# Designs tried in a protein design run: designed miniproteins, single chains, continued (4). Part 46

Each design is a single chain, and the fold is of that chain. pLDDT is the mean over its residues in the fold that is shown.

## One batch from the design tools (miniprotein)

Design m13576
Fold by ESMFold2-Fast:
Structure m13576 (fold): chain A 67 residues (1-67)
Amino acid sequence: VPLEVAEVVDVIETEDTVLITFRLPDGSLRTLSPLSLLILARQLRFPDEALRQKLLELEPWLAKHVL
């Protein structure tokens, strides 16, 4: 069952991709591409505004999925 909201804890830029680390309800961390994360969660919440800005600079199309 998909999560309504995922908490984003890190944004990792690589030469070819952007990866997002998020926390699951059990407290475990997962790192996925943005498209894979959106299969598991409908919206992204950022406790850290700097990470939110970093993601939207790299992947501006995600603005509609950010709380």
Scores: mean pLDDT 79

Design m13577
Fold by ESMFold2-Fast:
Structure m13577 (fold): chain A 109 residues (1-109)
Amino acid sequence: MEKEREELSAWLREVHRRLQEAAKRGPEEFVRVAKEALEEAKKLGYGKEMSELLAQEAVRLGLEPEVVREIAKDMPEEHRDILVLAAEMLREGVPNEEIEERAEELLKK
């Protein structure tokens, strides 16, 4: 399992790089790459964790709330709605620090 975790860590870094590259090509390409990574993660038993990571990355890259919602569809509704709200706030120009604080507050409530 340790060697598999090391390989998984390297794979996750590659996925991040591919997602950033795909985002430059447009939201449709990002969704395609994200779905491919999610399918691989589900096969390894990390589908939920991958959905969360991919949705967070979509928010960080400034993608549309609809794209974030599509990627987060397999997440719990509460978590999905928080990420969609974060994407909306980021597009409205709210600083990342305030978005993170608000997300943490909503998760505690």
Scores: mean pLDDT 71

Design m13578
Fold by ESMFold2-Fast:
Structure m13578 (fold): chain A 80 residues (1-80)
Amino acid sequence: MKEELIKEAEELEEKGKEYLLNGDGRQAVADYIQAARLYAEAGDYDRAIRILDFLLSGQLLPEERERVQALRDEILAAKE
């Protein structure tokens, strides 16, 4: 259900925030990416894009930046 996807995404976003506050940026990025995927799957493209833009504005490894940009492009194509 769409509501279940949003709930799971919100839980992952909150968990990612906790990891980031605790200095675990690698796990935070992973959880934020998964949250963005679930928001997009639920049709909440605006929240998905906001998370990805937040990640792109921060310090990412080159591999993480590539993954985030690819997912952002995929979501924008799906929104069209």
Scores: mean pLDDT 85

Design m13579
Fold by ESMFold2-Fast:
Structure m13579 (fold): chain A 71 residues (1-71)
Amino acid sequence: PLDLLQQSQRISTQNGDFESSRLSSQSINALRSGDTDSSVRLSSQSADSAMRNGDVESAILSSQGATQLRS
């Protein structure tokens, strides 16, 4: 999950989608602190934000990260 979220953050930043990048960064920080529930919520919000902004690749990575965290 962490690798997928880090890739999502990087791609969102490269595409200028700073809202999705910020949400992915917050999701990574939540995961590192052991707050899996917040990480899932934030990565899902990042995926939604990325999809709205046309950043499909970042949206897929954040969505996959959230799915792995729920498993």
Scores: mean pLDDT 82

Design m13580
Fold by ESMFold2-Fast:
Structure m13580 (fold): chain A 66 residues (1-66)
Amino acid sequence: TDYYNRGRDYYNRGRYRDAVDYYRRAIRIDPDNPRAYGNLGMGYRNMGRFDTARRYTRIMVDIVRR
């Protein structure tokens, strides 16, 4: 099972802590996956961790703009 897809499934259920854990596993396998970083940002935002969310969103943008 793909860690990214499992993270997405938890995110869709509102289980943001579990979703973030799986998205973090996805980026360990593919560090240049912009979707995983974007979804990490959204997950942290939903948990009220706005500074962490902004950092992951910036990483996503930097990958896409390369």
Scores: mean pLDDT 84

Design m13581
Fold by ESMFold2-Fast:
Structure m13581 (fold): chain A 75 residues (1-75)
Amino acid sequence: SEEERVERIKKELEAAIERLRTLADQGHPLARNAIEGAERFLEQLEEMVEKYPLEQVEASARGFLAGLDGLIARA
């Protein structure tokens, strides 16, 4: 369902935030800005789903999460 797809995005963002918090605690300089960006995305998710096709929101979330995964992998 659409609700399950939105919930998946929320869980993936929350999981990324938790990994980034570990990196921020270790003093990685980009981790805090990445957390703020991910929290902002999560806060805007409900509004995005109302304004845009779900496929577009999922594509945007995928791109954003790929960027976070790249940052985490380099740390």
Scores: mean pLDDT 83

Design m13582
Fold by ESMFold2-Fast:
Structure m13582 (fold): chain A 95 residues (1-95)
Amino acid sequence: SAAAAVREQADKLQADAVRKINALYEEAQKALEEGDLDKAIEHLQEVLAVGQALAAEYRAMRARYGPLPYIDRQLTAVETQIALTERRIAEVRAA
């Protein structure tokens, strides 16, 4: 069905974003352990960019296909992760 195809595409986008975010968090953690706060912030800003791109894709799906509860839930989840990443950047900058 069309709804199942949209869900499958959303799930693939999420899986790709999660893989990229996990790799960037590992690099940010290494930078923090080395005391390189600027490099850690750079990697966290890349995490933010990946999350923002994923949110934009979900908003585009919502605009094209109308309100879909599973897309709305995924969008809310990624917006929450964006807010957490912004907070983490602020905490590293304050260190």
Scores: mean pLDDT 88

Design m13583
Fold by ESMFold2-Fast:
Structure m13583 (fold): chain A 75 residues (1-75)
Amino acid sequence: MKEVVSAEEALERLRELAEKLEEEIKNADPSNVPPRLLRLNEVAARFGELLAAGVKELVVTFDEEGYIVGIEAAA
């Protein structure tokens, strides 16, 4: 699913998902980093690029479990 959100809302959702993933890791044996955490880092890097470009509205793509898997400028 894709949603158009403000840059501030996108940052808030990314922070919530990062916190959720950190809680999952801490409650289990953290011998392996979940693939979702790696993807979240990639999305955060892309988000930083878009903020540097002055983008105010973003299209956020979610997977079937509601995790952010993509972010791009709203056109």
Scores: mean pLDDT 71

Design m13584
Fold by ESMFold2-Fast:
Structure m13584 (fold): chain A 95 residues (1-95)
Amino acid sequence: KAEAEQAILDLLGELQAYVGELLKENPDLLSDPETLAKLQAAEDEFLARARELVDQVLNAKSREEQEEALARLRAAAEEFKAKLDAIVAEQKAKE
């Protein structure tokens, strides 16, 4: 299942780069306790969802099941990015 593992690692790498760029462009996000709590809650929710989906990818019985699980993992990643963007927008509105 090296191909599935690589796809998961690539997706997580893209997410890490996205989060890193958001924090680099918005360093004040981590100084507001309310905003930090929202970011942590969004991350915890995504990580719980991602663990379930990664398990589905790695335990897929067919290529079709694996592709479906990967598509759901990618969708969860996009939802996570949208939540981060919303939290950033809320913080900027306070300024």
Scores: mean pLDDT 80

Design m13585
Fold by ESMFold2-Fast:
Structure m13585 (fold): chain A 64 residues (1-64)
Amino acid sequence: GRAEAAALFRERGVDGFLTPEQATDVLERAGLGGRDQVDAALRAAGLKRAGGSALAYAVRLGEA
């Protein structure tokens, strides 16, 4: 869920940045598919989008 994703984002993110692989792993573990849910989880973690394309890629993989 969102709280689980937020915790994983904090653990894996460095200075608010994630690799596509780290983002994909978090989304898969948390069961997040929608961008709005991912954005809410990032906000809860105190992180910002590291790059729209990388996060978009992870969301698409989680939805596939």
Scores: mean pLDDT 55

Design m13586
Fold by ESMFold2-Fast:
Structure m13586 (fold): chain A 69 residues (1-69)
Amino acid sequence: KEELIKKIEELAKKYGIEIKFEDDEIYLVGDEKLPEELIRLLAELNKESRNWTDEQVEEFIESLKESQE
């Protein structure tokens, strides 16, 4: 979990995306397009933290991609 959080923070910083961690939730700040790599890392974090199935992970990734349109 900590390793994923660190990687998410580093990738977000690289792309100039602001993120916040509050009460075990992740908040995205701004309207910047999320790179696919960041979306995948967020999905992995949710899989580990919420015990999601692979199907739920895929749905989460697609949902975030659609929200960027």
Scores: mean pLDDT 68

Design m13587
Fold by ESMFold2-Fast:
Structure m13587 (fold): chain A 89 residues (1-89)
Amino acid sequence: MEELKKKAEEGLERGQEVENRAERVKREGTPEEMRREAEEAERESERLRELGREMIEAGGDPSVVSAVFVASAGLTASAMLLRRKVEEL
C-alpha cells in the first residue's frame, strides 16, 4: 500500500509535467510534436488508470485514488484535443 501511494504521487507529478508540455505544444508545436505528445499523454493516462485500479484492489485512500483517475482522464482529454488539432492543421 505505501509503495502504491508513492507511485501515485510520482505518477501525478509526471502527469502534470506531461500536461504542461501538451499545453505548450498545442500553442507552438509542429503536427509531428503534437502527435508525439498525444501518444505520450495516452501512455501516461493508461499507467495512471492501471495504478488507480491496483489501488482500489489494495483498499487505497479514496482521495488519492480519485486524484489518480482525474489525472488519467485529463491526460486522455489532452491527447484527444492534440489529435483533433493536428487534423485541423
Scores: mean pLDDT 84

Design m13588
Fold by ESMFold2-Fast:
Structure m13588 (fold): chain A 60 residues (1-60)
Amino acid sequence: SEYAEKAAEAAKAGGRATAATAAWEAGLQMNVPDKGREAALAAASGEWDPEKAAEAALGI
């Protein structure tokens, strides 16, 4: 899914802000804004690092 791809790319690029932004935008674009928002907030707060966000999106 495009959502998972963007989350993985953000984690690879590095940084919580990058992962949070990518997750939020992907969630809006894929019509799953609740999931995108949750991932973005967690990533931004440091409770959900970029790598873990990508793994969750990929279902790992």
Scores: mean pLDDT 59

Design m13589
Fold by ESMFold2-Fast:
Structure m13589 (fold): chain A 68 residues (1-68)
Amino acid sequence: HHMLQQQQDDQLRQQGRNNDQQVRRDLLTQLGYSPDQQQRRLQSSDRVVRAVDLRRQGFSQDEISRIL
């Protein structure tokens, strides 16, 4: 019965992804990463190393999931 609403949600989620990516970029700036490092980290497969680093800085698992 809710199948029609799922297609509308897909479009809203795409807008949310763009917003989340901007938030991640801003947060990386606050953590002291250079623009070059930020671009590489957002595109790289180093998410495990990044997750450990963020956890050491006191970020919760939820925050890390939003960044990565």
Scores: mean pLDDT 61

Design m13590
Fold by ESMFold2-Fast:
Structure m13590 (fold): chain A 69 residues (1-69)
Amino acid sequence: NKSLIEQLLESIVKGDFDKAKEIIKQLLSQGISEQDILSEIRKIALTKYNQLVADSLVEITKLLIEEIK
């Protein structure tokens, strides 16, 4: 049972940006803020990847959120 944030991170890593956008929409509809999504992605990414990769994943997530707005 993977969290939505873990599924979002996996979608971004796989380059499935359509799935990533749908997960972001779901998170926002549940009342999770943009800031909380970005902080949780950073937290999880740092457990699996180095700082540079984690920063890139956070930046991609931010761009996807901006595309949805």
Scores: mean pLDDT 85

Design m13591
Fold by ESMFold2-Fast:
Structure m13591 (fold): chain A 72 residues (1-72)
Amino acid sequence: MSPEELRKLVVRAVGYSIRGIGYSLDGDEDQAREEYLRTSELYEKLAEAEENEKDAEYYRELSEKYRKLAES
């Protein structure tokens, strides 16, 4: 995956996380969990696509963080 394509996926992941926060602030916990799950899935895909091991680990950690938020 090109650096530009990776950047676009990061922007999408951040977008879903912002939507999750927005739903949480509105008290819509079910929608917040759905958006956090989408965020987790995108960071998992980023970890698989990233060729730099340190950056891949960072994305795996973010995926796990948002998966945990979706489970809460």
Scores: mean pLDDT 84

Design m13592
Fold by ESMFold2-Fast:
Formats: sequence, structure tokens, C-alpha cells
Structure m13592 (fold): chain A 89 residues (1-89)
Amino acid sequence: MDELIAKYKELAEKAEAAKEAGDLEKFKEYLKKAIEVLRDGILLKMKKSEEAKKIVAKRLGLPEDSTLEEIDEALRREEERVLAELEKE
């Protein structure tokens, strides 16, 4: 867990530095990797904690009894939405 949080922070800092430097391509690459690390951390937490699974489902507007597969699908849709927004200029 701590390693995933550290990796996310490192990638987020690199994304911000790239944005400040005007390197939009590197900004998008680092941000995409940061999102992937976050999603992996969320999935790992949900596998170990029923409470974490319920919290994530509620935040995504899903029923509390949603399966891990349904929650993963919703997380993928949100990831795709965020990445598509970055491609709009």
C-alpha cells in the first residue's frame, strides 16, 4: 500500500512538472500512469475490505451489493472519461 501511494505521488509530481514545462505529451503519460496506480490500489483495497468495496460502489453511484467486476468496470469508465477530457486541449 505505501509503495503504491509513493508511486502515485511521484507520478503526480512528474505530471505537474511536465505541465509547467509545457510538455503536454509527458503530462498525459505521467497522469495516465498515476491513474492506473490509483485504480490498482483501489482494487487491492476492495479485495481485502468489504467496507472499502461498499464505499467505492457508493461513490460511483452503484448499489452497495455491486460485484467487484461491476465496480472495476465503472472505474474503467471513469478512467476513460478523465483521459478523454485531457485530449480535448
Scores: mean pLDDT 75

Design m13593
Fold by ESMFold2-Fast:
Order: C-alpha cells, then sequence, then structure tokens
Structure m13593 (fold): chain A 74 residues (1-74)
C-alpha cells in the first residue's frame, strides 16, 4: 500500500547519512506514490524538491504532506 511504502521511505530518511543522489531517489519515489494516489500537494512539493537541491528536511516535509493527504482520502 502507499502507506507501507511511505513508512519504508521515512525509515530510510531517518538514517541522516544520505547522499544527494539517495535523497533524489527517495523524492522521486514519493512523487510516484503521490501521483498514483492523486496527492496533488505532496506531488507539487516533491517536484519543487527535485527541481532544486534536495535536503533531508525538504524530503521529510514532502513525506509529511503525503501522509496528511493519504489520511484525508479515507
Amino acid sequence: SAEEELKKLAKQLKSKTLSKEELEKIARRVLDIAKRVDARRAAALAEQVLSGEPTIEKVEDVLVMLHIELQAKR
């Protein structure tokens, strides 16, 4: 499920030792999930992160927004 994928990505982000390439990979996966579940705000934030320099904090913000939108769709 999207929620299980989100939890897995959140655990990866918790390492705090991620390279910029790994952060981009996580952000791309979040964008794919967001588009699949029609989480438009999370998708827009993920695209902004990918167009600029990804940081752990910015990717965490995208994960939080995706979680909020997933809860709202129930």
Scores: mean pLDDT 81

Design m13594
Fold by ESMFold2-Fast:
Order: C-alpha cells, then structure tokens, then sequence
Structure m13594 (fold): chain A 79 residues (1-79)
C-alpha cells in the first residue's frame, strides 16, 4: 500500500505549493498515521517521520518551499 502513501504525499506537495498549510498539514498527518499502522514500512519510519515532522514545522513557519522539498525527500524514500 505504498502507492496510497505516495498519492497522499503528492497531494500534500500540491497543497504546500498552493500555500494551503491547513490541507498540507492534514495530508501529512494522514501519511504519518498510515506509516504507524503499516508494519512493512517500519524500517523506513524513522527517516520518513523526521522529514514529515520537519515539513510540518516549515508549514507552521510559512516556509512552503522547504516543506515541498522535505515532502519530496519523503516521497523518494517511499518510492
């Protein structure tokens, strides 16, 4: 079910590019919940969780460009 996570990350990237921090944050939260529930992704969890947490911080700071970069890095790890 990695495809579902990639789709959510793509939606989060689009929301961040549009400056929609609320929607981007909601989508990042959904990705984090899916990672917690999918035991097959546990070896990647630490790396992806760190990037998603940093992306959330960037959104809170209004740094949408950094949030997009961090989300793209998370997507590359899960690809």
Amino acid sequence: MVDGLIDLLDQAIQAARAGDSERAGQLIGEVMLMLLNDGSLRPLFSQVEKLLSQAMTALDEGDYERAVELLQQAKQILS
Scores: mean pLDDT 80

Design m13595
Fold by ESMFold2-Fast:
Structure m13595 (fold): chain A 113 residues (1-113)
Amino acid sequence: NKLIEEVRKKLDELVDLVAEREGLPEAEKEALRKALHKELDRLLKEIEPTDQELRDLVEILGEFIEKLRASGERPLEDIAEEVVQEFAKKGARPEALYLFYRLVKVLIDFVKE
């Protein structure tokens, strides 16, 4: 599925960006990459998202990455909350926002530990 591959590409870009921002060693960066891909695999099995929900997720992840690049030293959770609020206001599907929330929670929990 091309949309799943696009989500995986966005997750890899997100891992690279967060690892650089947080100063994660290579081993921790690879552990984070594996954790995010594993969470995506769980979500694909648990929720069975539609192609439209996956398209929305790609767009939401893209905006999160763009804001992270632009937002300098702002906490990850604050940027994630801003993205969720913006997309909810635009009428984004709750299912796509939930997928984003689950993935970002793994990211935030990993960085805090």
Scores: mean pLDDT 87

Design m13596
Fold by ESMFold2-Fast:
Structure m13596 (fold): chain A 72 residues (1-72)
Amino acid sequence: SAELEAQIVATVEAILAEHGVRDAELLTDSPEALKAREALRAWVAEQGLDPREVADILMAHGLAASAGALLF
Protein backbone atom coordinates (compact mmCIF):
# COMPACT_ATOMS: atom_id res chain seq x y z
CA SER A 1 0.00 0.00 0.00
CA ALA A 2 1.04 3.62 -0.49
CA GLU A 3 0.91 4.16 3.29
CA LEU A 4 3.25 1.22 3.96
CA GLU A 5 5.66 2.37 1.22
CA ALA A 6 5.76 5.90 2.72
CA GLN A 7 6.39 4.43 6.20
CA ILE A 8 9.25 2.25 4.89
CA VAL A 9 10.93 5.19 3.10
CA ALA A 10 10.50 7.52 6.11
CA THR A 11 11.93 4.91 8.52
CA VAL A 12 14.96 4.17 6.29
CA GLU A 13 15.66 7.92 5.94
CA ALA A 14 15.38 8.25 9.75
CA ILE A 15 17.86 5.36 10.28
CA LEU A 16 20.34 7.00 7.88
CA ALA A 17 19.91 10.42 9.56
CA GLU A 18 20.32 8.92 13.08
CA HIS A 19 23.70 7.45 12.04
CA GLY A 20 24.82 10.58 10.13
CA VAL A 21 25.07 8.63 6.87
CA ARG A 22 23.77 9.60 3.43
CA ASP A 23 22.43 6.79 1.20
CA ALA A 24 25.40 7.20 -1.20
CA GLU A 25 27.78 6.52 1.75
CA LEU A 26 25.90 3.51 3.19
CA LEU A 27 28.00 0.82 1.44
CA THR A 28 31.35 2.28 2.62
CA ASP A 29 33.56 0.77 5.35
CA SER A 30 32.97 3.62 7.84
CA PRO A 31 31.81 2.62 11.36
CA GLU A 32 28.69 4.79 10.88
CA ALA A 33 27.80 3.00 7.60
CA LEU A 34 28.31 -0.45 9.19
CA LYS A 35 26.00 0.47 12.11
CA ALA A 36 23.40 1.98 9.75
CA ARG A 37 23.37 -1.19 7.58
CA GLU A 38 22.99 -3.35 10.72
CA ALA A 39 20.11 -1.15 11.98
CA LEU A 40 18.41 -1.22 8.55
CA ARG A 41 18.62 -5.03 8.25
CA ALA A 42 17.47 -5.51 11.86
CA TRP A 43 14.46 -3.21 11.33
CA VAL A 44 13.36 -5.02 8.14
CA ALA A 45 13.67 -8.41 9.91
CA GLU A 46 11.82 -7.13 13.02
CA GLN A 47 8.90 -5.92 10.85
CA GLY A 48 8.72 -9.30 9.04
CA LEU A 49 9.10 -7.58 5.67
CA ASP A 50 10.52 -9.22 2.52
CA PRO A 51 13.99 -7.63 1.95
CA ARG A 52 13.56 -7.91 -1.84
CA GLU A 53 10.21 -6.06 -1.78
CA VAL A 54 11.65 -3.36 0.53
CA ALA A 55 14.69 -3.03 -1.79
CA ASP A 56 12.38 -2.48 -4.80
CA ILE A 57 10.52 0.30 -2.90
CA LEU A 58 13.80 1.96 -1.83
CA MET A 59 15.21 1.79 -5.37
CA ALA A 60 12.07 3.53 -6.72
CA HIS A 61 12.66 6.36 -4.19
CA GLY A 62 16.35 6.91 -5.05
CA LEU A 63 17.73 4.97 -2.04
CA ALA A 64 19.81 2.60 -4.18
CA ALA A 65 22.56 1.88 -1.63
CA SER A 66 19.97 1.05 1.08
CA ALA A 67 18.33 -1.32 -1.42
CA GLY A 68 21.73 -2.92 -2.10
CA ALA A 69 22.39 -3.36 1.64
CA LEU A 70 19.26 -5.57 1.90
CA LEU A 71 20.15 -7.82 -1.09
CA PHE A 72 23.72 -8.96 -0.26
Scores: mean pLDDT 88

Design m13597
Fold by ESMFold2-Fast:
Structure m13597 (fold): chain A 100 residues (1-100)
Amino acid sequence: SAKEKVKQFLEGLITAEKEAIASYEALNRPQAVIDLERETLAKLEEILKNLDKMSVEEALEKAIEIEREAARRYRELGDNAGAAEEEMHVESLEKLKEEL
């Protein structure tokens, strides 16, 4: 189902964010960067938790907004690489939305 595909995609994003946090901690990256990743992770987990109470469109739009905000905040922190990674997540979510 469309909802199953969204669930699997969100689970993949959550896994990627957890791996990014672990990597950033191991590399002693700035705390502001680690905190932003943890905040982004928590927001994506909240969508997944409430996915049964949302339409597919609502879930994807919320995830896109979270990732766009994360990209913006990464740029404000001077982390252009982090911003680019979040922008890639936005593109992937928008493509998924078009396919469903």
Scores: mean pLDDT 89

Design m13598
Fold by ESMFold2-Fast:
Structure m13598 (fold): chain A 85 residues (1-85)
Amino acid sequence: ERVLVTVNVVDTNTGKVFTYEAELVTGETWTLPFQDGYEITSVTKVSGPAGVTATIDKAKRQLTITNNGGSGTATYTVNVKQLPP
């Protein structure tokens, strides 16, 4: 089975939204790296099958999404903010 995953990354300092998409088959994993100088403040699953999961790695500053057995579409919203210089 396949899921189209949409991730909306919201920069809370600027209000700018960056959208990323990937199609994941069952067992496939997608890793989104975040740039140095950003903090992930929240991750929210807006919609999608229960078999699609998301995990944050704070040390690597990355979001990992895995399709464990879903089909259709999944949407996530990730809020980030810039760290002070």
Scores: mean pLDDT 77

Design m13599
Fold by ESMFold2-Fast:
Structure m13599 (fold): chain A 67 residues (1-67)
Amino acid sequence: MTEEEIEALARRISEATGVPAERVREFLTRDPDASDDELIAHIGRVDPEAAEAYRAESEARLAEAEA
């Protein structure tokens, strides 16, 4: 992923979950090839409710992309 993509994704996840964007960005910078599942697992270790919310959003986005 590009740095711009990482920052955009981190902001989106932060807005959806309430997790600070800096924490999400640090994870993505460390592992830019991380899947949504891996990111959800990481968020879940700091806020399980936020991880569940992001999982639902990720599934909805995937369904729309395939429709």
Scores: mean pLDDT 68

Design m13600
Fold by ESMFold2-Fast:
Structure m13600 (fold): chain A 80 residues (1-80)
Amino acid sequence: MLSPEEELKKLIEEYHQYYEEALSKATPEGQKKLDELHKEFEEKVQEVLDTEEDPEKALEKVKELVEETKKKIDEIVAKS
């Protein structure tokens, strides 16, 4: 079983792969929107890691951010 820290690392890595695939499918306008969304995601993840001392709670908050961001990515790609 992975530790919360290892699960977090894997989750972020899987998100990066998803983001890169989305960029390859998007129009230039969509790529700009994806870049802005990705920057917001990275800032929010960093805020969670800086403020949440419990690794399990940090993992849950990052999971929610990944799910929300993936939905927004899918909407941008679908409109591309």
Scores: mean pLDDT 83

Design m13601
Fold by ESMFold2-Fast:
Structure m13601 (fold): chain A 74 residues (1-74)
Amino acid sequence: SLAERVAEAETEEEWEELLAEAIEEMRRLGLPEEYIELLKELARALREIRESGDLALSEERREETRARIAALEA
């Protein structure tokens, strides 16, 4: 699942690749805008982590994203 892949992402490059791949796949599948918006917010969080270099922020964002994906799948 996307949540598992987010949890496995270890670097900013992996997160960028994951986001691009997920957005492209969702676009092809015609998934709701809510999922695309979630990915955009994740990209914003990635930029914030890149600027601060805060790994604790990265962990918090992964947890938050995981919860939001679960909510959208409910």
Scores: mean pLDDT 65

Design m13602
Fold by ESMFold2-Fast:
Structure m13602 (fold): chain A 93 residues (1-93)
Amino acid sequence: MGEELAREAEEIAERARKVAERLKKLLEENPDDQKLNNLLVAAEILYVAARLTAELARRARTEAQIEALRAEVESLRKAVEEFEEEVKKLEEE
């Protein structure tokens, strides 16, 4: 239960880390690009949020805590999917 949510959050963290690495690669050619820098900061924050969510899931003791964390995992999943799509578009331009 909490362990599975923690695994899902860790998966989102890994995806956010890969997005950040792809953004750093794009920034090697355009270090002053404000949009790329803004996206990198957001991806780094998403990574930390997903990591914290995984830890909170492992510490959860009540069904109410699990339900709150499930909602957070879904929110983070949507955010990482949007970042992955945006970075893919930037890599194709």
Scores: mean pLDDT 88

Design m13603
Fold by ESMFold2-Fast:
Formats: structure tokens, C-alpha cells, sequence
Structure m13603 (fold): chain A 81 residues (1-81)
């Protein structure tokens, strides 16, 4: 379920486990797409891209902060749908 995956992704990101956060966000995106929640899917994809981009730059703290912010936005989108 998209909500549970996003909640787990937020917790992983808060713990600095960006690898687990990406995996959970990828699954949340897939489930959101299947459910027709295009906003949640787009926000999950944006979170993944942001984590990957900032990790390439060596900005792990920025990647972590962006992951939490965007995953929380995706969770809100799921709750409002």
C-alpha cells in the first residue's frame, strides 16, 4: 500500500539510509501509478531523482533532507486523494 511504503521511506531517509529510502520510494511510485495517483507518483519520482543527484555531488545531508520533504509531500497527496 502506497501510504505504508511512503511512511517507511520517510523513516529510512530520517535514519540516513538513503539506499533503503530509494528502494521504498521506487515501490511507492509503482503502486501509486497502479492506483492512478499521479501526484504521489510524481513526488516519489522527484524524491528519487533528488537523492540520486545530491549523492552524486557528495551532498548526502541535502539528499536526506530532500528525500524526507518530498516523501512527506507524496504521503500528503495520498491522504488527500
Amino acid sequence: KVRELLEKAIEAAKNGDLESAIKLLEEAKRQAERAGDTVAAALAEEAIKSIEYHKKQGHDKVAQSQAVTLAEAALKAVEEA
Scores: mean pLDDT 82

Design m13604
Fold by ESMFold2-Fast:
Structure m13604 (fold): chain A 63 residues (1-63)
Amino acid sequence: SPEELAEATLRVLDGDHDGVVDERTARVLQGMGIDAAGLVGKPIDEAVRARVAAVYRERAAAG
């Protein structure tokens, strides 16, 4: 599902397991079309997961 893909993506990007959006994670999210500049240093919370899931949902609908 889009939600499962979002969780898997964020787990891989959060390699240090600190649960925080770092600069590398933000750059990847920006490459996915997410406005992530304001997310650096913030928790990888439900809002971040929902934004990533929305991208995967849109990609699935486009196929």
Scores: mean pLDDT 77

Design m13605
Fold by ESMFold2-Fast:
Structure m13605 (fold): chain A 91 residues (1-91)
Amino acid sequence: GREEVLELARRYGELIGRARGVDPAEVAKALERVAEAGLEAGKSVDEIISRLEELTMLALRGASPEQLAEVAKRMGASEELAKELGEILSR
């Protein structure tokens, strides 16, 4: 359900942060906000999970912050939230 998706987003965010040398807690919080925005925009739980897996795989393969921000937008994040995620990942 919703709570399990938000928990998954936090865990993937922590993993991305550790792998990329960015604060894991900050990335976890940003991904939770992106997943929540997607759910509020009417995206299904399955769609959000699939996009979180896609974003995490791309991040671990060294995708640019701009590419990761695009996946966040496809998940239902606003332009502002996607930009914030990109800025966090650029630190």
Scores: mean pLDDT 87

Design m13606
Fold by ESMFold2-Fast:
Structure m13606 (fold): chain A 114 residues (1-114)
Amino acid sequence: MDELLERIREELIRLLLEHPEALEPLARELGLEDVIDPALSLEENAERLAEAVVRRLRERAEAAIASKDAAVQTGQVLAMIGIGESLRLVLGEAAEPLAELIRELAREALRAGL
């Protein structure tokens, strides 16, 4: 899990640095607008947004693993997949490798919770 989360963080930072116009739309789509500080550099804001996304993914994965309720596990996994779809909505085709890493993380969380 930690290796996948680190890979997701690194890839998201890279994509945001390559597509700086996606920073604010992605933060808005994910409800993370408060994470963006216009006084900070692009690099600092990309790192802040990526950390917030990875934190949300970790919390969802850990909640799925800890739950004994199949509906709660399914809801957490779908919420993680939804983050990947939000990335695709804003970044398009460039986000597909990230969306696949998130799907892999969701599969690991579901398998570990069983």
Scores: mean pLDDT 85

Design m13607
Fold by ESMFold2-Fast:
Structure m13607 (fold): chain A 88 residues (1-88)
Amino acid sequence: SELEELLERAAKASPRAKGWAELLLDIELLSNPGAYSEEEKEALFAIATVLVDEVLDEVLASKKPISYLFAKLAEIREEALRRLEELF
């Protein structure tokens, strides 16, 4: 399934990508307490991890200001939530 593929890809992602994904998940959960099941939280973390891992090297190599990183993280959050809705 798509979820199984996402979980496998997330497991192979860099520790740095996982760290950024964890921050995005924490912000989402603090903003929307009780809105997500444990399965949805796991899926959201996996999706965010995969998306961050795909772009992190490019973002870091860009040497643009921190605002560019935050803009990319906001785009990743929106895409992760969209993919979560398609899975559940």
Scores: mean pLDDT 81

Design m13608
Fold by ESMFold2-Fast:
Structure m13608 (fold): chain A 61 residues (1-61)
Amino acid sequence: SSLEELVRQTAKKLGVTLTDEQVRHAARVLQQQLEGGVPEEELESMARVLVRHYHDHPGAV
């Protein structure tokens, strides 16, 4: 999905290694935010927060 690609590209830019499970989970969170009315422009900022969260808490999925 395009959201999984956004998460992967965000992780690459930040130098963070995520598991495929973490990428899928983050993409699902971003999808739920879009469905809840969050603007697309905010998704990149949210992806950065999620990527940093998984880096700091590697057991969180």
Scores: mean pLDDT 82

Design m13609
Fold by ESMFold2-Fast:
Structure m13609 (fold): chain A 79 residues (1-79)
Amino acid sequence: SGAVEAAREAAEKADGPTKAFADSLYKGMELRPDVSPEGGRRAAEAALEAGRKAQNAPTVDEQRKYFAEGAEKAAEALA
């Protein structure tokens, strides 16, 4: 599906912790064939944005915060 493909593309373009987060999102979406392509794209974008902020975060606590925010936005996009 387009949603799964968008998430996979995001994972392929990412590296480091961002890639791990995007790969997890992609695998989760494969279990949800009801997700729209638009929802998948927004979820992938949220994952990439969260990863970018996390990679620039000076502390582990801030890094966790950004990944948590990304996960919430991704969940919202998939709803």
Scores: mean pLDDT 68

Design m13610
Fold by ESMFold2-Fast:
Structure m13610 (fold): chain A 61 residues (1-61)
Amino acid sequence: MPVPSREELTDLVNELLRAVRDGDQEGLEEVERRIAEALRTMYDREDFEGLDYLVGLLTAA
């Protein structure tokens, strides 16, 4: 599997924030699942810069 793009990671965080704001529990669960898959993929592919980028986005949100 290819590592997630930085644009894809940004879109995931934006979807997470939108689901939280709108009270969309199903959307929140789906986005959390996708973030977990992205984290696993980046860890397995040793994309530590991608992991740091995602953590930065989540911390800034």
Scores: mean pLDDT 78

Design m13611
Fold by ESMFold2-Fast:
Structure m13611 (fold): chain A 85 residues (1-85)
Amino acid sequence: MLVLSSEENLHLVGLFKDYIEGYRVEISRITDEEKRKKLEELVKELEKLIDKAREAIRNGDNETATKYIEEAEKVLKEADKVLSE
C-alpha cells in the first residue's frame, strides 16, 4: 500500500466530498427506483469512508487514512458504473 501524506489525503477528501455532492444531484434525476436506491447506498458508504479517512488524518494516522481513501475510490468506481447503467 502506498501511504499518502496528510496534505495529499486532505486534498483527496475534498475531491470525494465534491463527488458526493455531484452524486446527490444525479440521484435526484434518476427515475429508476432500483438504480436510485443502489446509488444512494453507495453514496452513504462513500460518505462513511471519507469521514473515517478525515478522522484518521486528524489523529496523524496517514496509513489508515490512505486505506480508507483507497476503499472510497473502489466505491466511487461502483457508483460510476451504476450511474452509467
Scores: mean pLDDT 82

